Designed miniproteins, single chains. Designs and how they scored, part 44

Each design is a single chain, and the fold is of that chain. pLDDT is the mean over its residues in the fold that is shown.

## One batch from the design tools (miniprotein)

Design m1508
Fold by ESMFold2-Fast:
Structure m1508 (fold): chain A 71 residues (1-71)
Amino acid sequence: MIKVPQADIDQSQKIADTMLGGPAQGLIDGAKSAKKNGDNTTSSGYLIAAAKEDPSYKLTVQPGVITLTKQ
């Protein structure tokens, strides 16, 4: 679960498009590193990219929160 301002969701999606082409686990590890550094917008971008690369991950987008869940 990553808390991100609703206004930044579009920016997270734009960031995700630049991160496609890697393995989902690498993208999830990138999300953890970005969150640890306080960059929730970039972290959310990695989670969106991971869901696009591996459909076994379900992305849930809610106002202010993005969650990635393995099915």
Scores: mean pLDDT 75

Design m1509
Fold by ESMFold2-Fast:
Structure m1509 (fold): chain A 83 residues (1-83)
Amino acid sequence: SVEDTALGTVAELRPLVLEVAELVRGHPELEARLAAAEAAYIDAVRAALASKASEEEKIAAIRAAAAEFRARLEEIKAEAEAL
């Protein structure tokens, strides 16, 4: 289902989110960027779930949102590791 896809992307991203959250601790700019990236992902998933699009289109949108969030997490991780 669409909801199962949303939950699946959350579960898949959770280890990376926790890793990045630990790395950015005490760095307010990076903490804010992590929070913004997570908010954008949540907003995109909510928009997909609320839309009148087909199930296939909603699933594609959720997967795209997860891929974008992963990319942002990897960018933030690289910047935190360079500190």
Scores: mean pLDDT 91

Design m1510
Fold by ESMFold2-Fast:
Structure m1510 (fold): chain A 111 residues (1-111)
Amino acid sequence: SAADEFIARLRAEAERAGIPLVVADSDTPEQKAKIDEAIERAVAERRTLLIVNRGNDKLAVYALEKAIEALERDPGVRAVVTVAPGYTLSDEVKEAVERLRALQAERAAAL
């Protein structure tokens, strides 16, 4: 599918660039563990975290909440959110994105 091709290309590019990537596509304990690992890596390496919503808004919100918690502890953590082709962001995800952006702006100004 167009979404599968998009995710595959984005994953390959993120791996080459050393960017931690989270794909919100299934709600399993394994996916949450991968999110926690990606956020820890973004904090440790001072890398931007990339979050892609592929139809799992609850998992996308979970990743955003974890990124917000990390940003509150460690100035300079950044996250960006995108959507796979054929999917949309729910209002809940949009609200979490705006809260993350506001905190990132405050932390950047405080540095």
Scores: mean pLDDT 76

Design m1511
Fold by ESMFold2-Fast:
Structure m1511 (fold): chain A 112 residues (1-112)
Amino acid sequence: SKKLQEEANKLLEEAQQAAKNQDYKEAAELYEKVGEIYDSLEKYNLAALSYYLAAQFYKKLKDYDKAIEALEKARDSYVKSFLQQNRPDLAEQFREIVDGEIEKLREEKKKQ
């Protein structure tokens, strides 16, 4: 959908501007919306990257619950992306990498 791609482009520019302004909450929320649009377009590599960026901004905010949710979405989109490429080996490898990051955030949350 051309309209959805145009919406994603606009939200990406807004997310980048929010990040530059250190409005990390707005940046995270905008990157999540971009990820949702790319998921709907089955552009899973771009969806995964967008969710991963959202997770990094939630980490800056110490919002570990939202960071974990964004990483889970990034993991699922990375898996789908590599399966589209007929690379289940890479899908498993990236699942393990992201699950490791989620585990570290769960431990960090317990220390609060």
Scores: mean pLDDT 90

Design m1512
Fold by ESMFold2-Fast:
Structure m1512 (fold): chain A 88 residues (1-88)
Amino acid sequence: SMLEEFRKLQEELKELAAQLLAQRAAQAAELQADLVAVLGMPAAASAEAAYQARLDEIFKKMEEAFEEKGEEYIEALKEIIDALKAYL
């Protein structure tokens, strides 16, 4: 079904997004460590949580309109996933 395909694409995108965040976090690890020491808080974990929460919000809004726009959303997610795979 289209909903099952959409759910699979959501999971694939979330996994690629996590890889992208991990790669970017590595570049700023030393600076973030200094900031965390000053602030006494896990800035990197907060950034990852915020990003994933935003994806979940977007996906929820897409599901609310899925009956009308499911095919368009599937195509859009495939394009985004392909772009991320080519970039990573």
Scores: mean pLDDT 67

Design m1513
Fold by ESMFold2-Fast:
Structure m1513 (fold): chain A 80 residues (1-80)
Amino acid sequence: AALDELIARLEEVLAEKGEVTKEEAAKILEEVGPKLSEETAQEISEVVLRYLDKAESDVLSAEQARELIADLRKIAEKYG
């Protein structure tokens, strides 16, 4: 599923760099977003923005990124 791609790409960035930047998250959303339903895309955008708003220097720490990924997995369970 498209949301599984989003989660996998975020996990890959986190594993490679130990953090996820706002730019990396936005790029992944731009590539995966068109594959998502309107409702799913909107909910994901709101969740991602909430985490990025809390991030220092537009970067999610490893712990913050894992929390975001967990929330995205809950959305995946809800929508497929």
Scores: mean pLDDT 77

Design m1514
Fold by ESMFold2-Fast:
Order: C-alpha cells, then sequence, then structure tokens
Structure m1514 (fold): chain A 73 residues (1-73)
C-alpha cells in the first residue's frame, strides 16, 4: 500500500542521511514510481558504499537493504 511504501521511504531516508546520503523529504505529491525510483537510487548508493569499504555491512545495513528490496517488488 502507499502507507507502507511511505513508511519504508521515511525510514530509508533517515537511515541513508545518517550515512551521508541525502534523500528528499516525502511529500504527498510524490507518485509511487517517484518513491520507488528514489528508494532504488538510495539502495544502489548504500550497496556501492558497502562494496567499496566505505560502509560496514552491519545487520542494520542488511535489514535496511532487505526492507528496500521488499518495497521495490
Amino acid sequence: SMEELRRVYERARKFAESRGIKIPPYTDEMSENEIKLTLGIARGLLQLRVATGLLEATPEVERMLAEIDEALK
């Protein structure tokens, strides 16, 4: 649902921003496709930082990536 997608977006935004990835705040004008595109970009940036050793693959990071992957189905 859009409510679930919004909750994942807000959680992913706070998580990514704490790791130096800036994500725009949620607005009611955002479409489902815009939310999913932004989540996909955030996921890619988090994964890139893990792959390059700039971010440790902690259980928190793995849970956030899994939550984003589920939202993008």
Scores: mean pLDDT 85

Design m1515
Fold by ESMFold2-Fast:
Structure m1515 (fold): chain A 94 residues (1-94)
Amino acid sequence: SSKREEAQLELKELVLPLLLEAIEAEQKGDIEKAVKYAKEAIEKMIEFLKKSEYKEAVYETAIRLLKNARDAVKDERVRKTLEEGIKRLEEVYK
């Protein structure tokens, strides 16, 4: 469905730049900046999910993006922030 795909694309356009900033900051050793951008991405994902009519598609996309970001980072603090975001999205999706 085109509207479902549009919701998934809109979420990606909203949060992917923030997740990429988090990954780049972590690679440069700026852990505080990485955590800040990861948290901002998570908050935007949660708000988008709560307002979306396509909750399953949005949830699936958000979880996939957070898992991919988690797998791209090595720092324990950044990984834990992303894992906490996954748990928060699971709680919101109910």
Scores: mean pLDDT 90

Design m1516
Fold by ESMFold2-Fast:
Structure m1516 (fold): chain A 84 residues (1-84)
Amino acid sequence: SAADLEAAKVAAENAAKRALAIYNEMEEKTAADEKLVQQALTAAEKAKKAQTLEEALAAKRDAEIADGLLAIHYAVKTTIKPKP
């Protein structure tokens, strides 16, 4: 449905926004981190252009994978810091 298509597009955009926010929070950025944020942004653009639910869901999945991997990289970089 049109509502399902729109929801998938919004979810992909939100995943890309989270990935970008995580990347911007990183004190030390690597080429791998930059590649992941670019993958999330590219997936969100594909979702925006999607004309079918299947296409939008595939783009959403790609954006969420990139977001998740970037979150793991961020967690690893901050895991050794003791909580005050």
Scores: mean pLDDT 82

Design m1517
Fold by ESMFold2-Fast:
Structure m1517 (fold): chain A 84 residues (1-84)
Amino acid sequence: ALRERRLSPELIDRAEAILREFLAKDDSLSDEDKAAVLAGAEALRETGSIGGAYEKLEKEFGKEKAERAANALEQAVLKAEAEL
């Protein structure tokens, strides 16, 4: 599954850039949801997987916010793969 896959540093860098673009354009997200997504990008860099990032986010933000952030990470990673 995508969440279990180990991601390259290049893919993580591109996904983070895409994620920041999503956050800059979306005024509908709460400050807490934006914080969870940004923390998710950092956790993705530290763990190398979306699943690893989710585990860190769940501990800090709870399951619901972690799931929304993980979904945003998946979208950013898929878009990054399509662009690379």
Scores: mean pLDDT 82

Design m1518
Fold by ESMFold2-Fast:
Structure m1518 (fold): chain A 88 residues (1-88)
Amino acid sequence: SLGERIEEVIKEAKEVEKLAEELNASPFVLDIVKSAIETAERAKEMLERMERENSQDPLKLTQIELLLATAASGVEVAKTMIRRRLEE
């Protein structure tokens, strides 16, 4: 479900944040991860509101999907930057 996908992105983002902190990653990497968490949490709030209102608005669903994609992209960028630092 969309809610499960959002929760998985939030979980992964928080795991990446913990790893970045443990490895003393740059503030730039930490900011990317924090932005990803905030974006995924906004997607969660929007989905929860839609479910409470019994709304099936395709535009709102598209906005949630775009927020989720943005958050997931941020997590992957942070993971890539951490990986490259470990290889160099």
Scores: mean pLDDT 86

Design m1519
Fold by ESMFold2-Fast:
Structure m1519 (fold): chain A 82 residues (1-82)
Amino acid sequence: MSREERFEAARRELLALLRELGASEEVIQLAKDLIAAMRAKDAETASRLGRELFARLREEGWSEEQLERIDRLVAELAVLGL
């Protein structure tokens, strides 16, 4: 599997997980913006959007276990994209 194919697979997995766990459309859009910044190799924007994403998830009452699952996928996307 290519780096691009792995990035696309991780992107689909993250968005599917967020939807499965009942994330708001605002959180889904924020995740999409984060993924776009990673694809653009914009590390500063990706770092800012990542912090904003996790802040919103905490505000929505997500558990530490759920946040850890999301963090693993976000980290995989960062390694593949940045």
Scores: mean pLDDT 85

Design m1520
Fold by ESMFold2-Fast:
Structure m1520 (fold): chain A 65 residues (1-65)
Amino acid sequence: VEIPKSLSEKLAEKVRAAVRSIKEVGKPSEEGFEEGLKNVRDEGKKLNESEEQIKQAEEALKAAV
């Protein structure tokens, strides 16, 4: 999975953690995916990342699952 190098390491780690959580469940749920997206968005906002950075992180999560 290609995490864009333009993402901060903290935001990239949050995306990787969400991907692992989704893939490690025996039956990935839509709820689990939405929770992952929410966690990535919340982390991006806490890090004062731009809307573009947060969107790239969301797209990376969607591409990775």
Scores: mean pLDDT 71

Design m1521
Fold by ESMFold2-Fast:
Structure m1521 (fold): chain A 75 residues (1-75)
Amino acid sequence: AKTPQARADMERAGEDAVARLPELIERAKKAYEQGNKVEAANLLVAGYVLASAIPDPERREAALKAIRDTAKELE
């Protein structure tokens, strides 16, 4: 880790990512329902990137699982 302040800022960014993931998943589902499969795929990729950046391993695994489960639903 860098400075203690930089570490705290990164942890805050990870919490913000966790909060944004449900919104990205809902947007992806809505785009898919509207027939915009490219938009849905792009939103799922963005969600995967955000989930992968979560510092907490348990939260990261849960977020990645949510993205994978959503992708399977939209196949």
Scores: mean pLDDT 74

Design m1522
Fold by ESMFold2-Fast:
Structure m1522 (fold): chain A 80 residues (1-80)
Amino acid sequence: KKEELKKILDEIVALAPPEYQDDIRFLAEKALKAYDEGNKKLAKAYLQQIRAVVDRAGLTPEQRARVDELFDKALKLLDE
């Protein structure tokens, strides 16, 4: 489950423009650590921060649809 969340977050990083990838990766590491520690609320907060960075990145509608799908999958994993 942690490995699945990591793969989802890695794909979100890869879809982001290069200038935003380090910021998203940093937040992804924080989300994974929070999840591993059982702090699902904090993990969700970091996912929302990643979403805010992605929203500023100016992705195409197709890229946004894929990122939204990945976020939905990540949030469902946190609700398990």
Scores: mean pLDDT 82

Design m1523
Fold by ESMFold2-Fast:
Parts: C-alpha cells; structure tokens; sequence
Structure m1523 (fold): chain A 86 residues (1-86)
C-alpha cells in the first residue's frame, strides 16, 4: 500500500497499487502506463468501480481521476492495470 500518494501513479500491466482514503476525504491523481503494452486501468473505492482508462502504449496517462470517500469509514483505493483480452 502507498502511504504517500503521488500526483502521478506509475503502473505496469498486471500491477496493482493501493492506498487508504479517509472517511469524507477526496484525492485527485493520474495513472501512467510504464509498460510498452496496452493496458486497461480500473480504479476501485472498496469494491466499487469508480473510474477506468485505456492505455495504448508506454507513457500514456489517464485523465485526472477524482475519488471521494463518502462513507463514515476509511476505505481502500485500488488501482489495477490489466492487458486487453478477447
């Protein structure tokens, strides 16, 4: 898990990064593909899918992603990069 959340989160295909988001807190960030391969990015707050982005190649960045924890409890943000499948 990330304790300090950067403005741009580097991710390669097949990797997952996580951080805690406090109750009532909002975080903004971008995700960058570091693999020279296509990747689908999925962002979850707890078990809820909140954002997706598709990357064609290395160096591609997502639009700015905003995640707000509207729960009364801390939740985990999970960012996963996966390759496209048929």
Amino acid sequence: AMEDIPDVIDLKGGETKTFKLKAGETKTFKVRNTSDAPALISVYLGDKLVATAYFEKKGDESPTITVTNTDDKDQEVTITASGSRL
Scores: mean pLDDT 80

Design m1524
Fold by ESMFold2-Fast:
Structure m1524 (fold): chain A 93 residues (1-93)
Amino acid sequence: DASRRAAELARRAAELGERARTREEVLEAARLASEASNLAGTLGGGVGAGMAVLAGAAGLTAGASAEETGRLIARGARAGAVGAETGELPKGA
């Protein structure tokens, strides 16, 4: 199930993002979040979940610190995981 795989990748991205201290770790978290978003694709609530994951990853391009960007990716990825499993984004994501 694509939604289950997307949720697992998003959870892994969130875990890595929360632990990120270097730009390389942030890039790996962003890669996992992007992969989860692509897998969520064009599916109803999964589209919103994928966008939430990508919104976190976008912090990477805003010039934020590695730790700050990692936390943004983690927040987006957690929302993406919930959305991929339930078809809806949590409030505030």
Scores: mean pLDDT 64

Design m1525
Fold by ESMFold2-Fast:
Parts: structure tokens; C-alpha cells; sequence
Structure m1525 (fold): chain A 100 residues (1-100)
């Protein structure tokens, strides 16, 4: 169904952001220009993203069981938007590091 296709698209887009944020976290850990405060903030952003992705995964499980609702799709959209904002914040920190 279109509902199932949209939830799968959201899961795939969120997964790509998870990979990007995981990569930035690894890079930040190894970069001596990144302060301990910046590393802590990056870790907090990553951990919040993991919580949001776990909620998307629960919606995906409902979708695969044929139980997903329009409310689940709207929640998945909200979760993706929050992950996108966390990604933007992490990217701003990394851009500041690159300007040092």
C-alpha cells in the first residue's frame, strides 16, 4: 500500500542519517580539534537519534505486520524531522571544528 511505501521510505531516509551521524561521531572522537564539550554534545545528539530511530523501528514492525495506521505514518514523519534537526546540529558542530 502507499502507507507501507511511505513508512519504508522514511525508515530508509532515517537510516541514511543514522549512518552519517555515526560517521561524524567516529571522526569527532579521533579529531584533536574537537573539544571534550563538543564530543559530549555530539554523543548526546547521537544518543537522542538512537531513541528516535528505535521508535521508527517499532512503526516499521507494525507496518510489516500489516497493522500500521495513518497515525503511525504521521508519527514516523515527526520522528524523521527530529532526526533531521539533530543531524543539522551535529553538522554545525563539525563545521565549527573545520573552521579552527
Amino acid sequence: SELEKEILRIHMEAGALVLAMATMKVVAKKDPRVTEEEKKKITELYDRMVELMQEIDKILQKTLAGEATEEDLERAKELLKEIQELYKEMKKIMNKVDSK
Scores: mean pLDDT 90

Design m1526
Fold by ESMFold2-Fast:
Structure m1526 (fold): chain A 79 residues (1-79)
Amino acid sequence: MEQLLQQQLTLARALAEVAKEAGKEKAAKALEAFVDAVERHGAESEEAKEAAAEAEKAIEEELTEEELKEALERAQKEA
């Protein structure tokens, strides 16, 4: 369970970095808020659930398939 959560957090951080590099501030902020919510309140908290929904929306609205692939490759390097 913890290992899977750590992989999800690593991916979220990689997505936030790619979004920042691409100038997609909405996606970057939503992803950073999700990571912060999980770290401060736990993955099953109300704050983490709301932040996850916002991050998912921002990813769908702003990030391209190429940017998603880049983030996955970065996350795989850390794992």
Scores: mean pLDDT 79

Design m1527
Fold by ESMFold2-Fast:
Structure m1527 (fold): chain A 83 residues (1-83)
Amino acid sequence: DLIERIRAAAREAIAREEEAIEAARNDPSLSEEQREFAVRAVREAVRLLREAVRAAEAGDEEAALAHAREALAVLARAGEHVA
């Protein structure tokens, strides 16, 4: 159950990558540097989510959760940097 939930959530986030990047690029409250940082953070988070999906497909629940947690940490740090 947990593996399937991680996989489904990660795939949804990956599918929304372009939308998230576009939102960051069009945020008028951010400087150009902050926008570029946010775009890079989204791309790094998606990379980690792809690793989470791969681990989940291999049945490695611990690795899948670890990669998903790292993806969330990347996004949280990006939010702190642009605030």
Scores: mean pLDDT 78

Design m1528
Fold by ESMFold2-Fast:
Structure m1528 (fold): chain A 94 residues (1-94)
Amino acid sequence: SLEDIRDDIDRAMADIALSVAELSSKQPKVNEVMAAALGVDGEKLEKEKPLFREIVEAYRRRDIDGLRRVAERARELGLESAKSFADLMIRELE
């Protein structure tokens, strides 16, 4: 269920769980992106976590250019969940 997905996200991303919860209230697809990230190899998730934090911080500042830079870095690194998260947050600010 959506609540089960949220609980899994909160456990895996404890340091940004409240920020992710707030962002998902505006863009529910954020929960789907995070759930997809949890289904990937743990080493790949650890590489995505710093980008997730950068996305949250850029969104809080309403920094669209910052979000675009993170999305491009995620694309170049093959970090699909971070790329999708950044793209969703760009749409919310546009």
Scores: mean pLDDT 77

Design m1529
Fold by ESMFold2-Fast:
Structure m1529 (fold): chain A 82 residues (1-82)
Amino acid sequence: MEADKERFLEAHGRLLALVKEAYEEIKSEEFEEKLKEIEEKVLEAGEKAREGDYKGAIELIEEATKELEEFVEEVKRKKEEE
């Protein structure tokens, strides 16, 4: 299961990069509230990884990443300022 550990670390790194990029673009309180929800999922994924359940941890990170991407796109569409 060592390969799953590496995949988990890579997935976590991608999520962190997305968070930084989204925060740079959005700069809003709504994003901060969503970020807190994402952080809770990341914490739960970390707990699963510590138990050796890297597959479950990766699934939580991927779910958090998808939710964040969807939130970012929706916020950008709603705030269409030319």
Scores: mean pLDDT 77

Design m1530
Fold by ESMFold2-Fast:
Structure m1530 (fold): chain A 71 residues (1-71)
Amino acid sequence: VVNPIGEAVARIARLAREAGLSVEDIEELIDMALAGTSVAELKARFPDLTPGIVAELERLIAISRELDARS
């Protein structure tokens, strides 16, 4: 069973690979997003992020914050 965070992470990884990011860049992107890095900082680090990747990053951050508030 996939949770919402796991699903968002999988979608980000797929879209980033399709956009031409390396495995190392994808891992760094996901780690930074899970650590609470802002979308603006992620865009500065990874300028090739597509609108689709940005939308999934925003969802991941929102889901993470919502789960923290529920705990």
Scores: mean pLDDT 78

Design m1531
Fold by ESMFold2-Fast:
Structure m1531 (fold): chain A 75 residues (1-75)
Amino acid sequence: SPELARKIAVEVAREILGDDVAEAVEKTLSQLPDDASVEQILNAAYLALLRFAPDQVEKAKEALERIKKRVDEAM
């Protein structure tokens, strides 16, 4: 679900990149339309990770893969 994708994206960002990046991701996702799809949420989350952690591209990729896995598992 889109709501679950938003929650998972923020939680994973916090786990891998820390609270400051997680807050930036949460703020970025809050600017999306209420009817944003899971794909749009994942894309926006990844772009936010790259923007707010530009020196940690490998961690941003790891975060995106973990977000996708948890979303697929409906966690």
Scores: mean pLDDT 83

Design m1532
Fold by ESMFold2-Fast:
Structure m1532 (fold): chain A 99 residues (1-99)
Amino acid sequence: MPQDILDAARPVASQDTIDRMQKGIDFMNRLTRRNGYDPNIASQISGNISGSIIDNVADDSGDDSARQVGRRMGITGDSVDEIRTNTSRQARDRTLLDL
């Protein structure tokens, strides 16, 4: 779920980045829970937001910080792009199992 990835980013990302991404997650959660979103659509949104967290951490704090976030989620990769892709996949899979 995007929240778990954002929580993993807290030690390495700036507070401004955490605040911006948290607002996006809160909006998504209100939208999906109140409107009974299709699990496939919720999964896609979850994956996209989760990937955006990795990209924002890399831009804000560098590639090694993005790698640390991936590692905390049990995800590794040779590049930030691979970590982003794997993080998005895991978030999609978790959303489909839990929602």
Scores: mean pLDDT 77

Design m1533
Fold by ESMFold2-Fast:
Structure m1533 (fold): chain A 61 residues (1-61)
Amino acid sequence: AAAERAALQAQLAATEARVAASKRIAQEMGEKGDLDSAREALQGADAVLAQARAAAEQAIA
């Protein structure tokens, strides 16, 4: 339904904003010299975004 599609788009946008915030935190961790934790945090954030996009695409296909 159109309402479900709008909800999925809003959820994806919210997830993108959260991922951007997480990447900024990971960058701050890297600035403190914790490069391994920063790299893992960035990989986790990218995985969450990829999963959200795949779920949205499958649900609205």
Scores: mean pLDDT 76

Design m1534
Fold by ESMFold2-Fast:
Structure m1534 (fold): chain A 71 residues (1-71)
Amino acid sequence: LKESLELAKEYYDKTKAEYERLKALLEKNSSLPIAEELKKQYDEAKERYDEAKQALDGLLKSIELLKKKKE
């Protein structure tokens, strides 16, 4: 379970960083032709970020339950 939590945190951090990077690029390039491609990548990154957040929350709840059993 520790390995799963570490992977979930890494995935969350990675998806968050990619989401923020694409958001910044889209803001700087909003008037350029590349904006359409960046918007698509941004939408995909946001979706992955949301998934990673939900997965991390689920694992944290599971760990809390295991800690209660372990005392």
Scores: mean pLDDT 77

Design m1535
Fold by ESMFold2-Fast:
Structure m1535 (fold): chain A 70 residues (1-70)
Amino acid sequence: GPPAPPSMEELTRASQLLADALKANPVLTPEQEEELRKKMLELGVDEETADSLLRMGRIGAAEGAAPPTL
């Protein structure tokens, strides 16, 4: 069958890692995003889930930190 989704515990860990990173740096650089993605993959989440979490975090942070026109 298709690959199983990550466990709730793995998702919680990855989500917490992202939240902690965003608390320190509201706008993540591409290098920081790549490092976080790698850490999330090591925690057991798949690349698609990690990318989705990073996108959600970036959208939330952009409302308060990222300039709308570059």
Scores: mean pLDDT 69

Design m1536
Fold by ESMFold2-Fast:
Structure m1536 (fold): chain A 86 residues (1-86)
Amino acid sequence: KHPFLKLSPEEAVKQLERAVDELEKAVDEGKITPEQLQEFARALLTLIEEIKTFPVSEEVKKRLEEIQKRIADILKKHGVELPPLP
């Protein structure tokens, strides 16, 4: 299982927020390719869907939705298509 799935939902969402911050910085600095950006986005979105299968608070749900929107915005900014979700 992914390490994030071993965390509490609150800890998992905090780590996801940090991962998105690092992803945005890396792509803005040209450190990753569009293909790498799409793969990282797919992995993060898959983790969010996994976390959403657990009973989570409304606060956590809203934060997950904000992370999903932010990932979509980053992809659009860099001309990358949203990867298909499982």
Scores: mean pLDDT 78

Design m1537
Fold by ESMFold2-Fast:
Structure m1537 (fold): chain A 55 residues (1-55)
Amino acid sequence: SLVDQLVAFFASVASEMSEEDRQAFIDVAIAMASTVGPEVAAELRARLEAVEAAV
């Protein structure tokens, strides 16, 4: 799924990004997911924030 692809990509690069760049990625990804639906956006946010918290 698009969600799985975005999460996998973010997980692979998050440790090499600044905190500001990670937050920008999350914001843009959520904006894109929101065009699909609020449920997809909520799932993506939770998963991306979990990756960010782990770095």
Scores: mean pLDDT 83

Design m1538
Fold by ESMFold2-Fast:
Structure m1538 (fold): chain A 89 residues (1-89)
Amino acid sequence: DIENVSLKEAAQKLEEFIENNEEGTIVLYGKNKGARISTYKALLSVYSFTTEIVEGVPITGTYKGKKISFLLADEKVELPENTLNINMD
């Protein structure tokens, strides 16, 4: 089960980040690996991304003409580029 409220909030933060940035990385972090993977797959289905999931490796795609990367991690990650961290716990 996906907690619909948390997924909706994550999707809203993602849209706001994409509107304000031409490129960037979205980090899905938390201790629950299953929750990270499930939410990532749900977000990919919402945004029509077609890509394989790899833990700890940034997965880069194009969304609405913008270069967006997804990273699954155990904890918050600060990168030299624009970064949005979403807590999956």
Scores: mean pLDDT 66

Design m1539
Fold by ESMFold2-Fast:
Structure m1539 (fold): chain A 92 residues (1-92)
Amino acid sequence: SPELEEYAEKLVELLSSLPKEEAIELIKNWIKLIEADLKNDLEGASEYADKLQKFPDEVRQKVTGFLLELAKKYSPEKIIEILKLALEKIES
């Protein structure tokens, strides 16, 4: 979907202040957190949430705000698709 690609590009721009490896790690931890919540894996969700708290406050606030806006329009599964598209763009 062109719309999902556009949101993936916006997320990559929000992460542009981070080193590539840190941007990759942030996206991977968000994917794992959402997947853990979908599976009712409370221990996994807690672990990934704790890892996300170690990123800079400004980046965390921007990404959390972005994901909350997506949650108004998309299912958790579609949000994971957007995160995976962003991950692919950063890794290329």
Scores: mean pLDDT 88

Design m1540
Fold by ESMFold2-Fast:
Structure m1540 (fold): chain A 100 residues (1-100)
Amino acid sequence: SRRERLLKKMEEFRELVKEIMELSGLSEEEVKERLAERLSERLGISKSTALEAIDAALNEDLERLEEIAKEIGKSPEEILDELIFIAAIELSMEIMKRWA
């Protein structure tokens, strides 16, 4: 179902955030701030709205994510795919720093 696909994407995002925290030593709040800045720039939304979207994804709050998506004229899928993409890039950067 669509709900199951969205929940799976939220879980994928949470695992990426966890891996970034483990490799970087940053807190969840510090990782959220970095991802919110990137999401804000990529979607052309406020950093405040980006933080709310990240919180919804991390807390499996699908209803809140759908509300935010409607407000910004995006689908929940688009928001989650963008979050997974930026988190994967941040994780890749942290891996590269450890191999330098």
Scores: mean pLDDT 88

Design m1541
Fold by ESMFold2-Fast:
Structure m1541 (fold): chain A 72 residues (1-72)
Amino acid sequence: MSEMQKLMEEYEKNGSKEAALKLGEIYEKAGEVLESQGALPMAAVAYGQAGKFYEDAGDLEKAKEMYEKAKK
């Protein structure tokens, strides 16, 4: 919780690509866990957020993959 908040503050304040990449990884893993549990609407939200952070980090390939998962 506190580490995620710290990464969000760093990203919002400085536009840190490193913070964005770490946030993308956190949301991607959250989406995978939610998807495995059948919580598809929550998984879609997590994947969409992961895609946004990967896009901001410059990883456009991962961003596209996350957005495609979010559409399900």
Scores: mean pLDDT 80

Design m1542
Fold by ESMFold2-Fast:
Structure m1542 (fold): chain A 61 residues (1-61)
Amino acid sequence: SKAEELRRRIFSEYAPQLTDDQAAALLERMRKVRDEGLAAGLSLAEIERRLQAVARETVAA
């Protein structure tokens, strides 16, 4: 799906700067955001914004 492609792309952008534990946590959160966004009928642009937000939060933590 396009939402899964967005999730993979954004994960790949942030993952190299994360520890293994942070990367695992980010992957879990991103999958949840993708699934909840799709279930709620959110646009791909909104799903992308939410995926970017959770990735930035993971880096900031």
Scores: mean pLDDT 84

